# Designed miniproteins, single chains, continued (2): the designs that were tried, part 23

Each design is a single chain, and the fold is of that chain. pLDDT is the mean over its residues in the fold that is shown.

## One batch from the design tools (miniprotein)

Design m4812
Fold by ESMFold2-Fast:
Structure m4812 (fold): chain A 59 residues (1-59)
Amino acid sequence: SEEVERYEKEGDEALKKGDYKNAFIAYGRALRVAAELGDVEKFRHFLKKYNEALKKYLE
């Protein structure tokens, strides 16, 4: 999905900048799209990235 790739890129770019809030927001959007598509592998992938970004934000 073009939307999934776009949100992953946005999250990865935000992580590079230390912008953990925008990173977990972008990964959360990717997670929602993966869930709507029924893509279990992508869902697990983005859930992991989302949780890692959220943990960094809360530190």
Scores: mean pLDDT 86

Design m4813
Fold by ESMFold2-Fast:
Structure m4813 (fold): chain A 64 residues (1-64)
Amino acid sequence: MVGDLYRATAVIPSSGPGELSFREGDVLEVVEEVGPTWYRVRNLTTGREGIINLGAVAPYLEKL
C-alpha cells in the first residue's frame, strides 16, 4: 500500500517504458497506486522512480 517499504530479494530489470528496475538489497517505497496491481515506486537506494506490477514482483520483495 502507499507508504509501504520493501527490500528487493532479487535483480529485476525493467521490462518496459517507465518500469522501475531494481537489484537485490534495494529499498523501495510505494508512493502511488496507479492501477489494481500497478504502483509508482521510488527506489530509495538509487533515487530512481518508476512503476511496478506489485502482484508480479511480490515474490522478489520482502515487506519491511
Scores: mean pLDDT 79

Design m4814
Fold by ESMFold2-Fast:
Structure m4814 (fold): chain A 95 residues (1-95)
Amino acid sequence: SLKEEIIEKLDRAISLHDKRLEEAVKQGNREEALLHLGDIASLIALRILVEMDFLDYEKALKILKEHLERARSLGDEETVQLYEELIKLVEKAKK
């Protein structure tokens, strides 16, 4: 289902940010570590709201687009592609 696809992409995004967070911490890059930590927190909240069928689609799209722009600024092509796919799925779910 579309809901299951959105959850799968959210879980992948959380996992990818967790990996980036670990690398930023190892490199002593506090600014980048805090950005990934914040993105993880937002994605977990969105995942809970999707599971509850209580997602505000407009707010979700705003958050995901902000995450996409941060990934672009970091040159993280893998994270960029994941957010582009996730945004398309959320837009399809919007009524």
Scores: mean pLDDT 89

Design m4815
Fold by ESMFold2-Fast:
Structure m4815 (fold): chain A 75 residues (1-75)
Amino acid sequence: MDLEALLETLRERLAEARAAGDTRRQALLLTGIGVVYLEQGDYESAVEYAEEALALDPDSEIAKKVLEEAREKLA
């Protein structure tokens, strides 16, 4: 499975969600991008996307976990 191709698809869908003003979809896509970066070992990007997701949906348990795990890897 090509994770880079998956990231490009998620970024395209994120741009669509932003154009539509769909805040819920934006939060879900930002969380998904954060998960993919965490799996790739890009912890700095995982933190950035998880923080953006939490700014839109502070109750996202998945985004909180991504942020916590990525921060632990950077410490």
Scores: mean pLDDT 85

Design m4816
Fold by ESMFold2-Fast:
Structure m4816 (fold): chain A 62 residues (1-62)
Amino acid sequence: DKVEEISKELAEIAKELKKEGVGSEKEIEFIYEEDGKEVKIKVRLTLDEDDGVSMELLDYEE
């Protein structure tokens, strides 16, 4: 499942952000296929003190 694959990739990036400390950020782009359509999502992950990792949607293309 590609959704599970994306989730695992996000978890790895979150781990790296936690290693670097609060205020660290990383942009990542995901491309996957859903119901015959190619979907592209770009997000920014930021490590914060309260919620751990915050995700900001930068771009979404279908």
Scores: mean pLDDT 72

Design m4817
Fold by ESMFold2-Fast:
Structure m4817 (fold): chain A 97 residues (1-97)
Amino acid sequence: MAAELVRRAAEAIIEAARAAAEGDLEKAEEAVRRAEEYLRRAEEAGADPEDVRLLRRGIELARRAIELAEKDPFEAEILAAMAIIAGSVALLAAERT
């Protein structure tokens, strides 16, 4: 089911954002890669385009948090929080399908 892949992508986004906020950039990068793979498979499985857009936004926010973690830790924490919100909304959407 596409919904299962959406849920896994969302969970990976939340994990990546939390790892980035904690300064564990290696764990954050691995979680982002998993999120991208689950999103790709969800799109191939016919996931709702709005869920796909939300997951892409979460991945972009998590990637930006990783990029800024050492340069601008405050902005990185804000981006990580936004990625967690995006992932959490996607989880709720997946549970309703």
Scores: mean pLDDT 86

Design m4818
Fold by ESMFold2-Fast:
Structure m4818 (fold): chain A 74 residues (1-74)
Amino acid sequence: SEFDRLVEEGHELARRGVEAASRIPDPEVREELLRRIEEELDRFGRALNDGDLEAARESVRRLEELAREAEELA
C-alpha cells in the first residue's frame, strides 16, 4: 500500500540522514542537522497518525533533502 511504502521510505531516509549527519566534523552543523531531521520525523509521524498522505509525502521529500544535505557535508 502507499501508506506502507511511505512509512518504509521515510524511515529509510531518516536513517540515512542521521548516519550521514553523525559524520559531519563541525559539531554545531551536526547538531543543527540532527535537530532538523528529528523535527521532520515528528511531523512525518503526525501526518501518518492523521492519515494525511499529502503531508506524509511532503515530509518524505523534506527527509530526502535533509539526507542529501547531510551526505554532502559528511
Scores: mean pLDDT 88

Design m4819
Fold by ESMFold2-Fast:
Order: C-alpha cells, then sequence, then structure tokens
Structure m4819 (fold): chain A 75 residues (1-75)
C-alpha cells in the first residue's frame, strides 16, 4: 500500500516532534522538514527512511549512554 501525502506529512511531523523533544542532531530535523516540504511522494519516503534510520541508530546510542549514566550515578 502506497502511503498518502497526508500520512507521510503526519509521520514527518511526528519525527520532528520527537527529534526536537530529545534534542536529536539537526540532520534528523532537516530530513523531516525536507519530507514535509517535498511534493514528490518518493522523495518524501526517502527522506523519512533516512530520518528513521538516523533516529534508530541514535536511539541505540542514547540507550547505551543512558545506561552508562545510570551506572555512573550508582557509585
Amino acid sequence: MKPTLEQIKRAAEHILEIAKRLGLPDEVINLAKKAIESDDVEEQIKYLKEAMKILREHADEMVAYRQKLVEELRK
């Protein structure tokens, strides 16, 4: 099923909100913005996939960092 432009924009807005809340790299924010601003569904999907990939990779790093921080607090 091919997602609608509206569904893609909602997904991009959701990624933007998460990225802003978590203070993620500007690259993720810029990719989400490009997805919202693009008129080409294929380009929008491409930008969303790139943003999601960075989000996933950064989420793994954040989980590791959070765990290390909790261990440092347990002195």
Scores: mean pLDDT 70

Design m4820
Fold by ESMFold2-Fast:
Structure m4820 (fold): chain A 72 residues (1-72)
Amino acid sequence: MDKEALELLIQGNNYYAQGKYEEAIRLFKELIEKYPDSELTPQAYLNLAKVYEKLGDEKKAEEYRAKALALK
């Protein structure tokens, strides 16, 4: 359901804001896996890119940004 996808996105963003990057990654991946056709899935990919950038993994950050742009 769109509501559950939105709740996962909000919780992931909250963990990201707290610097809990591993928890944020888990929730954004859960959104993508459970709701791959959601309109929120491109945003989850962009948020994953931001988390990996904070972790110093610039290659994964670029990969997830590219996935977000491809899905639009």
Scores: mean pLDDT 84

Design m4821
Fold by ESMFold2-Fast:
Structure m4821 (fold): chain A 62 residues (1-62)
Amino acid sequence: SALEARARALLAGMRAAVAAGDEARAAALDAELLRVVGQIPDEALATAFLRELAALRNELAA
């Protein structure tokens, strides 16, 4: 779906921002990813994206 493709693109961008230590970019992508994930009707898929997001947040905080 378009929402799933958008969520994957945002997650990939956030991974790149975290790897670069770009906290401002990561925060912006985090906020946008939450809006997109909130619109995904598949709860298992939405939960998987939220778990990936939580892992990236923890990596950035380390």
Scores: mean pLDDT 86

Design m4822
Fold by ESMFold2-Fast:
Structure m4822 (fold): chain A 64 residues (1-64)
Amino acid sequence: SDQTLRDIATAVGVSVSTVRALLKKYGVSASQLQEAVKKVGVRYSSVMSPREILREAARRVAEE
């Protein structure tokens, strides 16, 4: 939903448009991406940029 997209965007510090583009690119759902971002963000927030966290989270969802 739009609210889930806004929640991901706020948590990572990117625009909703950036989140939407990534969902289309990797073919993943917003809820799956939100859970993956939490896992990647907790482990890598000190060493990855927001965009890198989003990309890695989407990649993991698409592969698993």
Scores: mean pLDDT 76

Design m4824
Fold by ESMFold2-Fast:
Structure m4824 (fold): chain A 56 residues (1-56)
Amino acid sequence: EKRVTLTLTVEKDGKEITQTAVFEGPLEVARRRAETLAAIFKAGFGVKSAEIVEED
């Protein structure tokens, strides 16, 4: 199984907050979950950057 890491940087109250989420499982499922979470945050928050990194 693969590990996919999503790193989001969000600005809140003039301060940058970095959140990291890790998804484990079949690569396709982990990637889709990371992409879905990134899309939700982009729609709801002022996302400055979103990076998805596949490990291995």
Scores: mean pLDDT 77

Design m4825
Fold by ESMFold2-Fast:
Structure m4825 (fold): chain A 89 residues (1-89)
Amino acid sequence: ASPEAKKWADRAIKLAEEAIKLATYLGDEEGVQYAKKVIESAKTAAENGDAESARKALEYVQKAVDALIRGDTETAIENLKKAVEEAEK
């Protein structure tokens, strides 16, 4: 596996775990489900050595966490969906 892909994927996974905690606190069940999918997709991206896919997924997860901190669950869900899409490329 690429060390770069693993580095970006590990960061995306940690932020997705934070997104699960925040979405749970806010009662955002859809956000929790998409954050779990981000963890699965980021692990796959790391295994495939897709460093760019993992890095882009991280960017969207960061935007989702920032949205959850503001209580903006709609923006968080959209960014988590984009993170899954990027990790699956």
Scores: mean pLDDT 85

Design m4826
Fold by ESMFold2-Fast:
Structure m4826 (fold): chain A 88 residues (1-88)
Amino acid sequence: SMEDLVAKYEAQIEKDPNNAKAWGKLGGLLYLLGELEKAAEYYEKAIELSKDPVDIALSYASLGSVYRELEEYEKAEEYFKKAKELME
């Protein structure tokens, strides 16, 4: 279930709080659950901890989607632009 996946990634973060991928996965699950502000925080944490430009770009694109759903369109555009720049 989605709740089982949340528990799995929360356990991974408790074991290793620097696991950028686990923060990103939790952000995605929170986004699907409609917990938009929390999703943004967790994607920001994934960006902070990640060293992989592809993972950072995907997290920026996800943040753009979160801010679009929050109707913060200018902020959403800025994050989509950052994602695109990392993939060029």
Scores: mean pLDDT 88

Design m4827
Fold by ESMFold2-Fast:
Structure m4827 (fold): chain A 57 residues (1-57)
Amino acid sequence: MEYELYVYEPGKENPPDAPVERPEGWVYIGLVPAEKLIEEVQKLIDEGKYVDFVKVE
């Protein structure tokens, strides 16, 4: 199982080839396996970011 990770960066754009579900400031940052999801989310939270993720399956 894999998740698409997004971080909230007002005014920043997604890469041209990223799947975009939240164009209002959410930036696609990568695909993460379920086993690494918590680690990646925690890193972003530690940076003071708001994070969202979408299950791919």
Scores: mean pLDDT 69

Design m4828
Fold by ESMFold2-Fast:
Structure m4828 (fold): chain A 55 residues (1-55)
Amino acid sequence: SNALMERIMKAEIEKAAAEGLKEVTVAVPESLREAAERAKEHAKELGVEMKIEYV
């Protein structure tokens, strides 16, 4: 589900930020676009660039 995937993606972004990473790349199916875009917005708030590849 998009809600579950959004939560998981945001948790991974928060972990990446805590580890000092400035960029992450994720491949997601088109059906998860909404979750991925919301996670990308959260990443920007934490200073992390999230690059999304739709497959």
Scores: mean pLDDT 81

Design m4829
Fold by ESMFold2-Fast:
Structure m4829 (fold): chain A 68 residues (1-68)
Amino acid sequence: SMADRLREVGDALEEAGREYFKQGKYEKAAQFYRKASEYYLLAGDTDRAKRAQEKAAEAEKLGKKKKA
C-alpha cells in the first residue's frame, strides 16, 4: 500500500539519521530524523513520528553542545 511505502521511506531516512548521529554529525542527523517523522505522519504512524521527532531534538541539543 501507499502507507507501507511511506513507512519504508521513513525507515530509510531514520537509518540515515542514525548513521550521521553515530558519526557525531548531529545537524545532519536531526535533518534526517525530521524528514523520517514527516513520512511517518503521512503514513499515519504517529508513534514512529514522535520517536523520530524526539531523536531530532536530541541530535539538535548535542549539536549545540559541540559548538558551545
Scores: mean pLDDT 87

Design m4830
Fold by ESMFold2-Fast:
Structure m4830 (fold): chain A 120 residues (1-120)
Amino acid sequence: SLRKQALKETADVLIEAADENIKRAQERGDEKKVYAYETLRYLAEAIKYVADDSEENRKKAIEYLKQALEFAKKAGLPDEAISYLREAIKAVENGDTDGAIEAIRKALAAMGSKAGSLPE
């Protein structure tokens, strides 16, 4: 579907941006920014699996979202972002693809990323 393709393309762009920013943060010794961009990277990986909904992909999405949650805590991200990450995990566990994408979008917004970067 167009939505599936757009989500995967958005995720790939976010992964590339996260990897570049992780490298820059590491070069500057900014450990909190490294953890913040690791959160973005794992969220983007989760989007790829949420976009192609299956039992196997739901399990992978949950693992990536759990990694994002751990890095978000280490980064000291706002409680609002952490709350939306937990909502995304629950949505995936319930097979609610739309709820998961919306929760991820809200988490990205709370992290200071553009909410509109994820397709509807």
Scores: mean pLDDT 84

Design m4831
Fold by ESMFold2-Fast:
Structure m4831 (fold): chain A 72 residues (1-72)
Amino acid sequence: PSEEEIDKEVWEALLLIHTAISLLANKDDPEKVKKIRELGDKYLERVRNAKTAEEAKKITDEGIKELNEISK
């Protein structure tokens, strides 16, 4: 894939993770909210450092799954 394709996938992944954090962080438990934000930030950093579009998508899927588990 081209640099442009990687940038597009990274941008879309960042947008999806930001949206997930916003939705999942709206909880009554401040400790869960803190964990969600901390984990989300780590996944956002990993996505920004992704070298391929496929890697960015895998990181995003993993991050969303992990955030959903914590939000329970």
Scores: mean pLDDT 72

Design m4832
Fold by ESMFold2-Fast:
Structure m4832 (fold): chain A 75 residues (1-75)
Amino acid sequence: MEEKAKKLVEEAEKARAQGKLEEAARLYMKAAVLYYANGDNEQAAEMLRKAAELYDELGKTLLAKGLYGMADNLE
């Protein structure tokens, strides 16, 4: 399960490097769900913040703010 989450993070980082910000944000969100399901709230929060940063860059500021709030509540 941890390996699957790490693979999603690697795919998200690759997508971000290629300028595919929406795809990267979605992959970080999938990784966050897996970390949360495994009880790794700290990694889940980190992935939510990374997704929030990308959504903010895409102009989805209200969605980004919501994701930052969710991440803060997990830590």
Scores: mean pLDDT 84

Design m4833
Fold by ESMFold2-Fast:
Structure m4833 (fold): chain A 64 residues (1-64)
Amino acid sequence: GPVTDAEIKEALALIYIGIANVLESRGDFDGAAEAYDKAAELFEQAGNTVLSEEARRKAEEVRA
């Protein structure tokens, strides 16, 4: 069937989670937090509040 806008946003959010993990592994915690924030925004726009909240928590954790 046709790919939905929500499915595209969730896929892009997962890409940002991958970017955040790479940045975190390199010690770029500011960059990782920004990538997690972008993922949270995309999950929220996709209607996935659970994954949005998890990504937001990850952003807060890496900034702490």
Scores: mean pLDDT 88

Design m4834
Fold by ESMFold2-Fast:
Structure m4834 (fold): chain A 56 residues (1-56)
Amino acid sequence: SLDRKVKSPVTGQEVTYRELVDMVVENIVEQAKKVGIELSEEEVEALRQELLDTLS
């Protein structure tokens, strides 16, 4: 399922679930920084793992 292609909400391009999760996590981190919220490495990794488990 991680190799299944889906449309990226970030770029609109077809990507794998793994690539999609990486893009979503990166976008969340950058958006949080813009509003003055700094996510810890632990929080970022927990979010990535939750998305991988949910979407895989």
Scores: mean pLDDT 75

Design m4835
Fold by ESMFold2-Fast:
Structure m4835 (fold): chain A 70 residues (1-70)
Amino acid sequence: STEKRAEAVRFIREAVDEAVRLYKEGKLTPEEAKQLLIDKVEEFAKKMGFSEEERQRLVDAALALFDDAL
């Protein structure tokens, strides 16, 4: 639904911002920041009832946003 998609976009932005911040503060390596992001997005998508294919798409989008923010 449009509401679930809007919530997913908001969650991904907040999760990416946190992962980027922790990386820039030297608290996480790039690999650790990406793993944190993957875990957060997958858990969120599963709780929201997204399919496995949709969860993978959300993870891919989040990782692309993380890379673009660096």
Scores: mean pLDDT 86

Design m4836
Fold by ESMFold2-Fast:
Structure m4836 (fold): chain A 86 residues (1-86)
Amino acid sequence: MEEAREKLEKGKEAAKEGNYEEAIKYYEEAIEILEKLPETLENLELLLEAYENLSKLYKSLGDYEKAKYYFMKAVEIAVKQLSLIV
């Protein structure tokens, strides 16, 4: 958990600096860690954030196929969160 959160923060920092390759790498590493963890609300929240940020980055890079892929992944996670709360 802590490792995934750290990767997400580093990815967000890299994206703010315009270092999109580094940001993508950190977000992918965070997703890999989070997908191996239990589907708690906290873990799903971090996973959703990672997918949303990857979707936005790929859209900024003009890779609309990957942007759509990660957007759909984010939607899937959001639906899982709602199922746990409602």
Scores: mean pLDDT 84

Design m4837
Fold by ESMFold2-Fast:
Structure m4837 (fold): chain A 70 residues (1-70)
Amino acid sequence: MLEELRRLYAELAARYGEATTEEEIEAARRETLRRLAELFGLPLPRNEEEAEELARRIEEKLREVMEAAA
C-alpha cells in the first residue's frame, strides 16, 4: 500500500510538472483523483458532489496510511 502510493505520487508529480496550462493542470488533477480512487477501491464520481465525497474519503485513507507508516 504505502510503496504503491509513493510510486503513484511520483508518476502524478511528473505529470503535474509537465502541465503548463490551466486545462492541463485540471486534467492532471482529475487523473490524480481517478488513480487514487482505483488504488483505494473507491467508486469513480459521476458528479461534483460525488467528487467532493471521493476527495474526502481519499483524504481519510491517506491519513490512515501515513499514520500506519509513522
Scores: mean pLDDT 69

Design m4838
Fold by ESMFold2-Fast:
Structure m4838 (fold): chain A 118 residues (1-118)
Amino acid sequence: EVTLTESGGGTFKEGSSVTLSRKFSGIKGPFKLAWWAQKEGEPLKEIASIDVFTGETSYAEEVKGRFTISYDKENSTLYLDMKNLKKEDTAVYYAEVVAITEKGGEVYYGEGTKLTVV
């Protein structure tokens, strides 16, 4: 059974820092992990990704230098370290796990973590 457990959401003041986390289990062959954000009035957008084998990261332009994605392989936990929070960071954040199996690529999403910046 695949599970994705989240933490780090809630309401935070502008200028603060927060780390979102997603622990996953039951997934074999993860090769890409990502964070997606659904902001009010905007389409769902990938904001950060990490390659499980190389550690190579990619970021949306508006979060470069403020957000850092990382993966703890031993604990199977994906992190998003968010610094200098702004009101525009208010969104529902979804962790994505992309795994490759003998049957092809499989994609898993968490429930979503609501972050509000006031």
Scores: mean pLDDT 79

Design m4839
Fold by ESMFold2-Fast:
Formats: sequence, C-alpha cells, structure tokens
Structure m4839 (fold): chain A 98 residues (1-98)
Amino acid sequence: IEPKPTEESLKLLEKARDYLEQALKHARDGNASEAIELANKAIDYLQKAADITGDPRLVFLTILAVEAINDLKRGNYDAAAEGLERLIKQVKELIEEF
C-alpha cells in the first residue's frame, strides 16, 4: 500500500470537522445560507482528504454532506441538523484512527 501524508490528511479532516460544527450551529439557528456555505467548505476539505488518502469512507462522507445541504435548501432544518451531527460523529471517529 502506497504511503500517504497522514499529518496533512488529519489537518484536512480537522478543518472539515470545524466547518461542519459551524454549519450545524447555523442550521439549528435557521441560518440556511451560512450553514450551506460552511458545509460546502467542509466538502472541499473532505474531498482533498479523499484525494490524498484514497479512502472510500471520505467519498461516503461527502455524499452525506450533500444530503444535508439539500435538506437545508428544502427548509428541512431538523433533518439537516441530524445529518450534520451524524457526519461530524463519523469525521471524529475517522480522526481517532489517525
């Protein structure tokens, strides 16, 4: 298996987590536009981590983030918040594996 820059990918995952936690706060406050912008930033960091690691779990996490954004766009803030909470938990669990 090809060696990967684990410290760089860890920092990207930590940034994704931070943006997702901010997105969750804005989603709970009903600030859909801010939540969407922050969730999109988290997707960028998850995608960069996926490109570095090749880990298919990161692709799955980007799909969950897109679903949360779609819930925000539909005004389903509770569903979006639940999706973001689940996503944050999965990112934290992945960080603990590093």
Scores: mean pLDDT 84

Design m4840
Fold by ESMFold2-Fast:
Structure m4840 (fold): chain A 85 residues (1-85)
Amino acid sequence: MEKAKEGKELLEKGKEAFEAGDYETAAKYYEEAARKFLEAGDLLGAAEAYENLGKALEKLGKEREAAVYYSVSGILKAAADFEAA
């Protein structure tokens, strides 16, 4: 799926930015990656992207926003597990 491939590429760019300490750029790539994964129906990919977005937001001092995305990631993981069952 083209969208899932785009999501994976954006997720990798986000991880590279995070490792470089550019948490604002990392957050942007993780948000775009999550959108692409959701468009592809890849709930686990979206969950990973939102979890990494939460980590980047914590580094930016946005703890409340990070908590929201951690919750979204948890819901997506639970939904993916339910679909796999």
Scores: mean pLDDT 84

Design m4841
Fold by ESMFold2-Fast:
Structure m4841 (fold): chain A 104 residues (1-104)
Amino acid sequence: SEEKKEKIKKDIDNLYKRFRAEVDRLAAEGASKEDILRLLGRFYSEVIDLLKKYGASDKTIAEVKKVLAEAIRKVRELGSTDPETVRKILDEAYKKIKEIIDKE
């Protein structure tokens, strides 16, 4: 239902805002790339748990998993933890996830 999609998007928006603030905090504190990757792994798990909780289709879950895995791969391949680049990767993943949910 449209109401269900809106609830999923709202919860993911709240999750994204929290994790993006944590990425910015870790970057400001001089955290390692490994610390950023652990944070992104937690974001991955929490997004997938939300989708499962709301009964998203296996297809939707698989597509979101691909987006999140690609974002983690892009961060892993960075030579340095440039906060602006990490933010752009996370922002793009978030945009794609919302587009996938809209197609549910």
Scores: mean pLDDT 84

Design m4842
Fold by ESMFold2-Fast:
Structure m4842 (fold): chain A 80 residues (1-80)
Amino acid sequence: SGAEEAAEYFEKAAEAAEAGDEEKALKYLTEGLKALEGAPQEVIARAIGMVLRAVGAILEGDYEEAAEILREAARFAREY
């Protein structure tokens, strides 16, 4: 399902963020958002909010915070 696929990508993004691999983290979080195509608008809006927070953390070099947020996004994607 798109939700499970999104969760998998957000988990991969978290792993990349923990490794300090900004390119892979951004690639995987983008794929995660794309996997949510067709989800309810509220679900997409919440996922976008979490992803923006994670991107902010990556840009600040706070890779542990970014990974935490991305793991939260993965859990959220599985629950809708």
Scores: mean pLDDT 87

Design m4843
Fold by ESMFold2-Fast:
Structure m4843 (fold): chain A 76 residues (1-76)
Amino acid sequence: SLGREILLLLAEAGDRRLSAAEIAERLGVSVSTVSLLLQIMAQEGLVERERVGRTTLYRLTPAGRALAEEIRAQLA
């Protein structure tokens, strides 16, 4: 699942905020697809959006971090 990969990538980034373009480059998918999923995940309370100048950056909420930990446990 691409949403699962986005959650894990953001969890690995820790305190670093990532743009949709950076996430798309890292996962080898389109920016449009990543942007759509990030919007859905923000609506679900899993990621927070921060506008810095002209760029929108994303990071996990505490709920998103908890879900990423559950996903890691299932993969182990």
Scores: mean pLDDT 85

Design m4844
Fold by ESMFold2-Fast:
Formats: sequence, C-alpha cells, structure tokens
Structure m4844 (fold): chain A 55 residues (1-55)
Amino acid sequence: AEEERRRQREELAEEIREYLKELGLEKAGEKLYEELLEGKLEEYDIEEMIAAYKA
C-alpha cells in the first residue's frame, strides 16, 4: 500500500543518511534524505547511489 511504501522509503532514507554520515558525507546524506522523502528519487536510483558510494 501507499503507506507501506512511504515507511520503506523513510527507512531507506534514514539508513542512507547514517551510512553517508559515517563516511563524512553528512550534508550529502541530508540532501538525499529530503529528496527521498519528497519522492524525487525512486528505490532503484537509491540502490545505484549506495553502490556508487561503496565503490
């Protein structure tokens, strides 16, 4: 449902934010967090971004 999708998005956003904060990219993490909550980024794009940051 829509609400379940929103909760999953929020969980992903928080996980990414914490991950980037540990990498010293706190400001980038905050920007991504806001974009995720606004629905400007899809889950697919998020996974690609995480993979890029891990590289």
Scores: mean pLDDT 67

Design m4845
Fold by ESMFold2-Fast:
Parts: C-alpha cells; structure tokens; sequence
Structure m4845 (fold): chain A 64 residues (1-64)
C-alpha cells in the first residue's frame, strides 16, 4: 500500500526526514511527500487525494 505524507512547513529537508520516519513507522512499501505551506492547504490537498486515490494519507507538521 502506498502512503502519502502531507507535511506543513518551510524546510523541505526536515519534511523529508519526517516523511521517511512516518513511512517506516507505518510499514509502508512506498511513500510520497507533499509539502504544504499552511494547515488549510494541507487539508485541501489531503481531501483531494482521498477522493482520487486508494492510498492512505497522513498529515504532519514541522516546526520552522
């Protein structure tokens, strides 16, 4: 199963590390990182992905 991780934050490297850690914790065989600038943007993207895919979506935040 493919996991999509939507991360709110400004730092792409921190977002990548967080996404990899979340994917490992959830035993995902594939993961995709989507970076969002705000919680509102993240929620909109997550809802759109849930409508169009059979993939699991997780939301996370990074402190900048």
Amino acid sequence: MKLIVVVVGKDEEKAKKLAEEIAKRNGADEYELILAKSVEEALKKALELLKTSDKEVLLAGVED
Scores: mean pLDDT 74

Design m4846
Fold by ESMFold2-Fast:
Structure m4846 (fold): chain A 68 residues (1-68)
Amino acid sequence: SEEAEKLVKQAEESYKKGLEDLKNGNIEHARALLQSTIDLAKKALELDPNNEEAKEILKKAEEELKKL
């Protein structure tokens, strides 16, 4: 699904920004971006439940959020 692929790309961009904020010590902003990543990845999985990229980005974002 083209829509699912767009959501995955948005999730990847949000995840990258979240990690950048973690490196810079902006923990609360990073938390918000990781939560946004989770929400976008879940929406992608609603459209395509077998999307491996969405599953991986969801898992990575949840693990990073768990460390905070």
Scores: mean pLDDT 89

Design m4847
Fold by ESMFold2-Fast:
Structure m4847 (fold): chain A 75 residues (1-75)
Amino acid sequence: SKAEEEKKLKEKFEEDGKKALEYLKKSKNIEHIEKTIELLRGLAEKAKEAGYEELAELLEEFAEKLEELLEELKK
């Protein structure tokens, strides 16, 4: 079912997203962070269109955390 698919995607993305966030915090690569924010927002939009509201919310939360990191790095 879609609910089962969304649950699997959320679990996978939570793990992968945490690893990606830690990597980006260490690399401090502004261009890579900006590109990742754009990708996450695009994925969140697609998730919303597919009815995966919880997945979309998670993707937006990661994008927001990366925007906060980007603001700190641009100081």
Scores: mean pLDDT 83

Design m4848
Fold by ESMFold2-Fast:
Structure m4848 (fold): chain A 65 residues (1-65)
Amino acid sequence: MERRAVLGELRDYLIAGDWEKARELAEKHGLSPEDLEFIASVLETLGHDEAARKARELAEEVRKR
């Protein structure tokens, strides 16, 4: 429930190009690399290639932590 809403907000920030807000949201809610990769896949299927790329970059950042 709550996690689904957070992933929806993350998607919207990434589409809008609010990269800073997307990072803050992911950190605040402790999103996993797998959550971020899932959103990247959704964005890619919707044709939001730049947003999908940014989601994968964030996933790599979280994975290195």
Scores: mean pLDDT 80

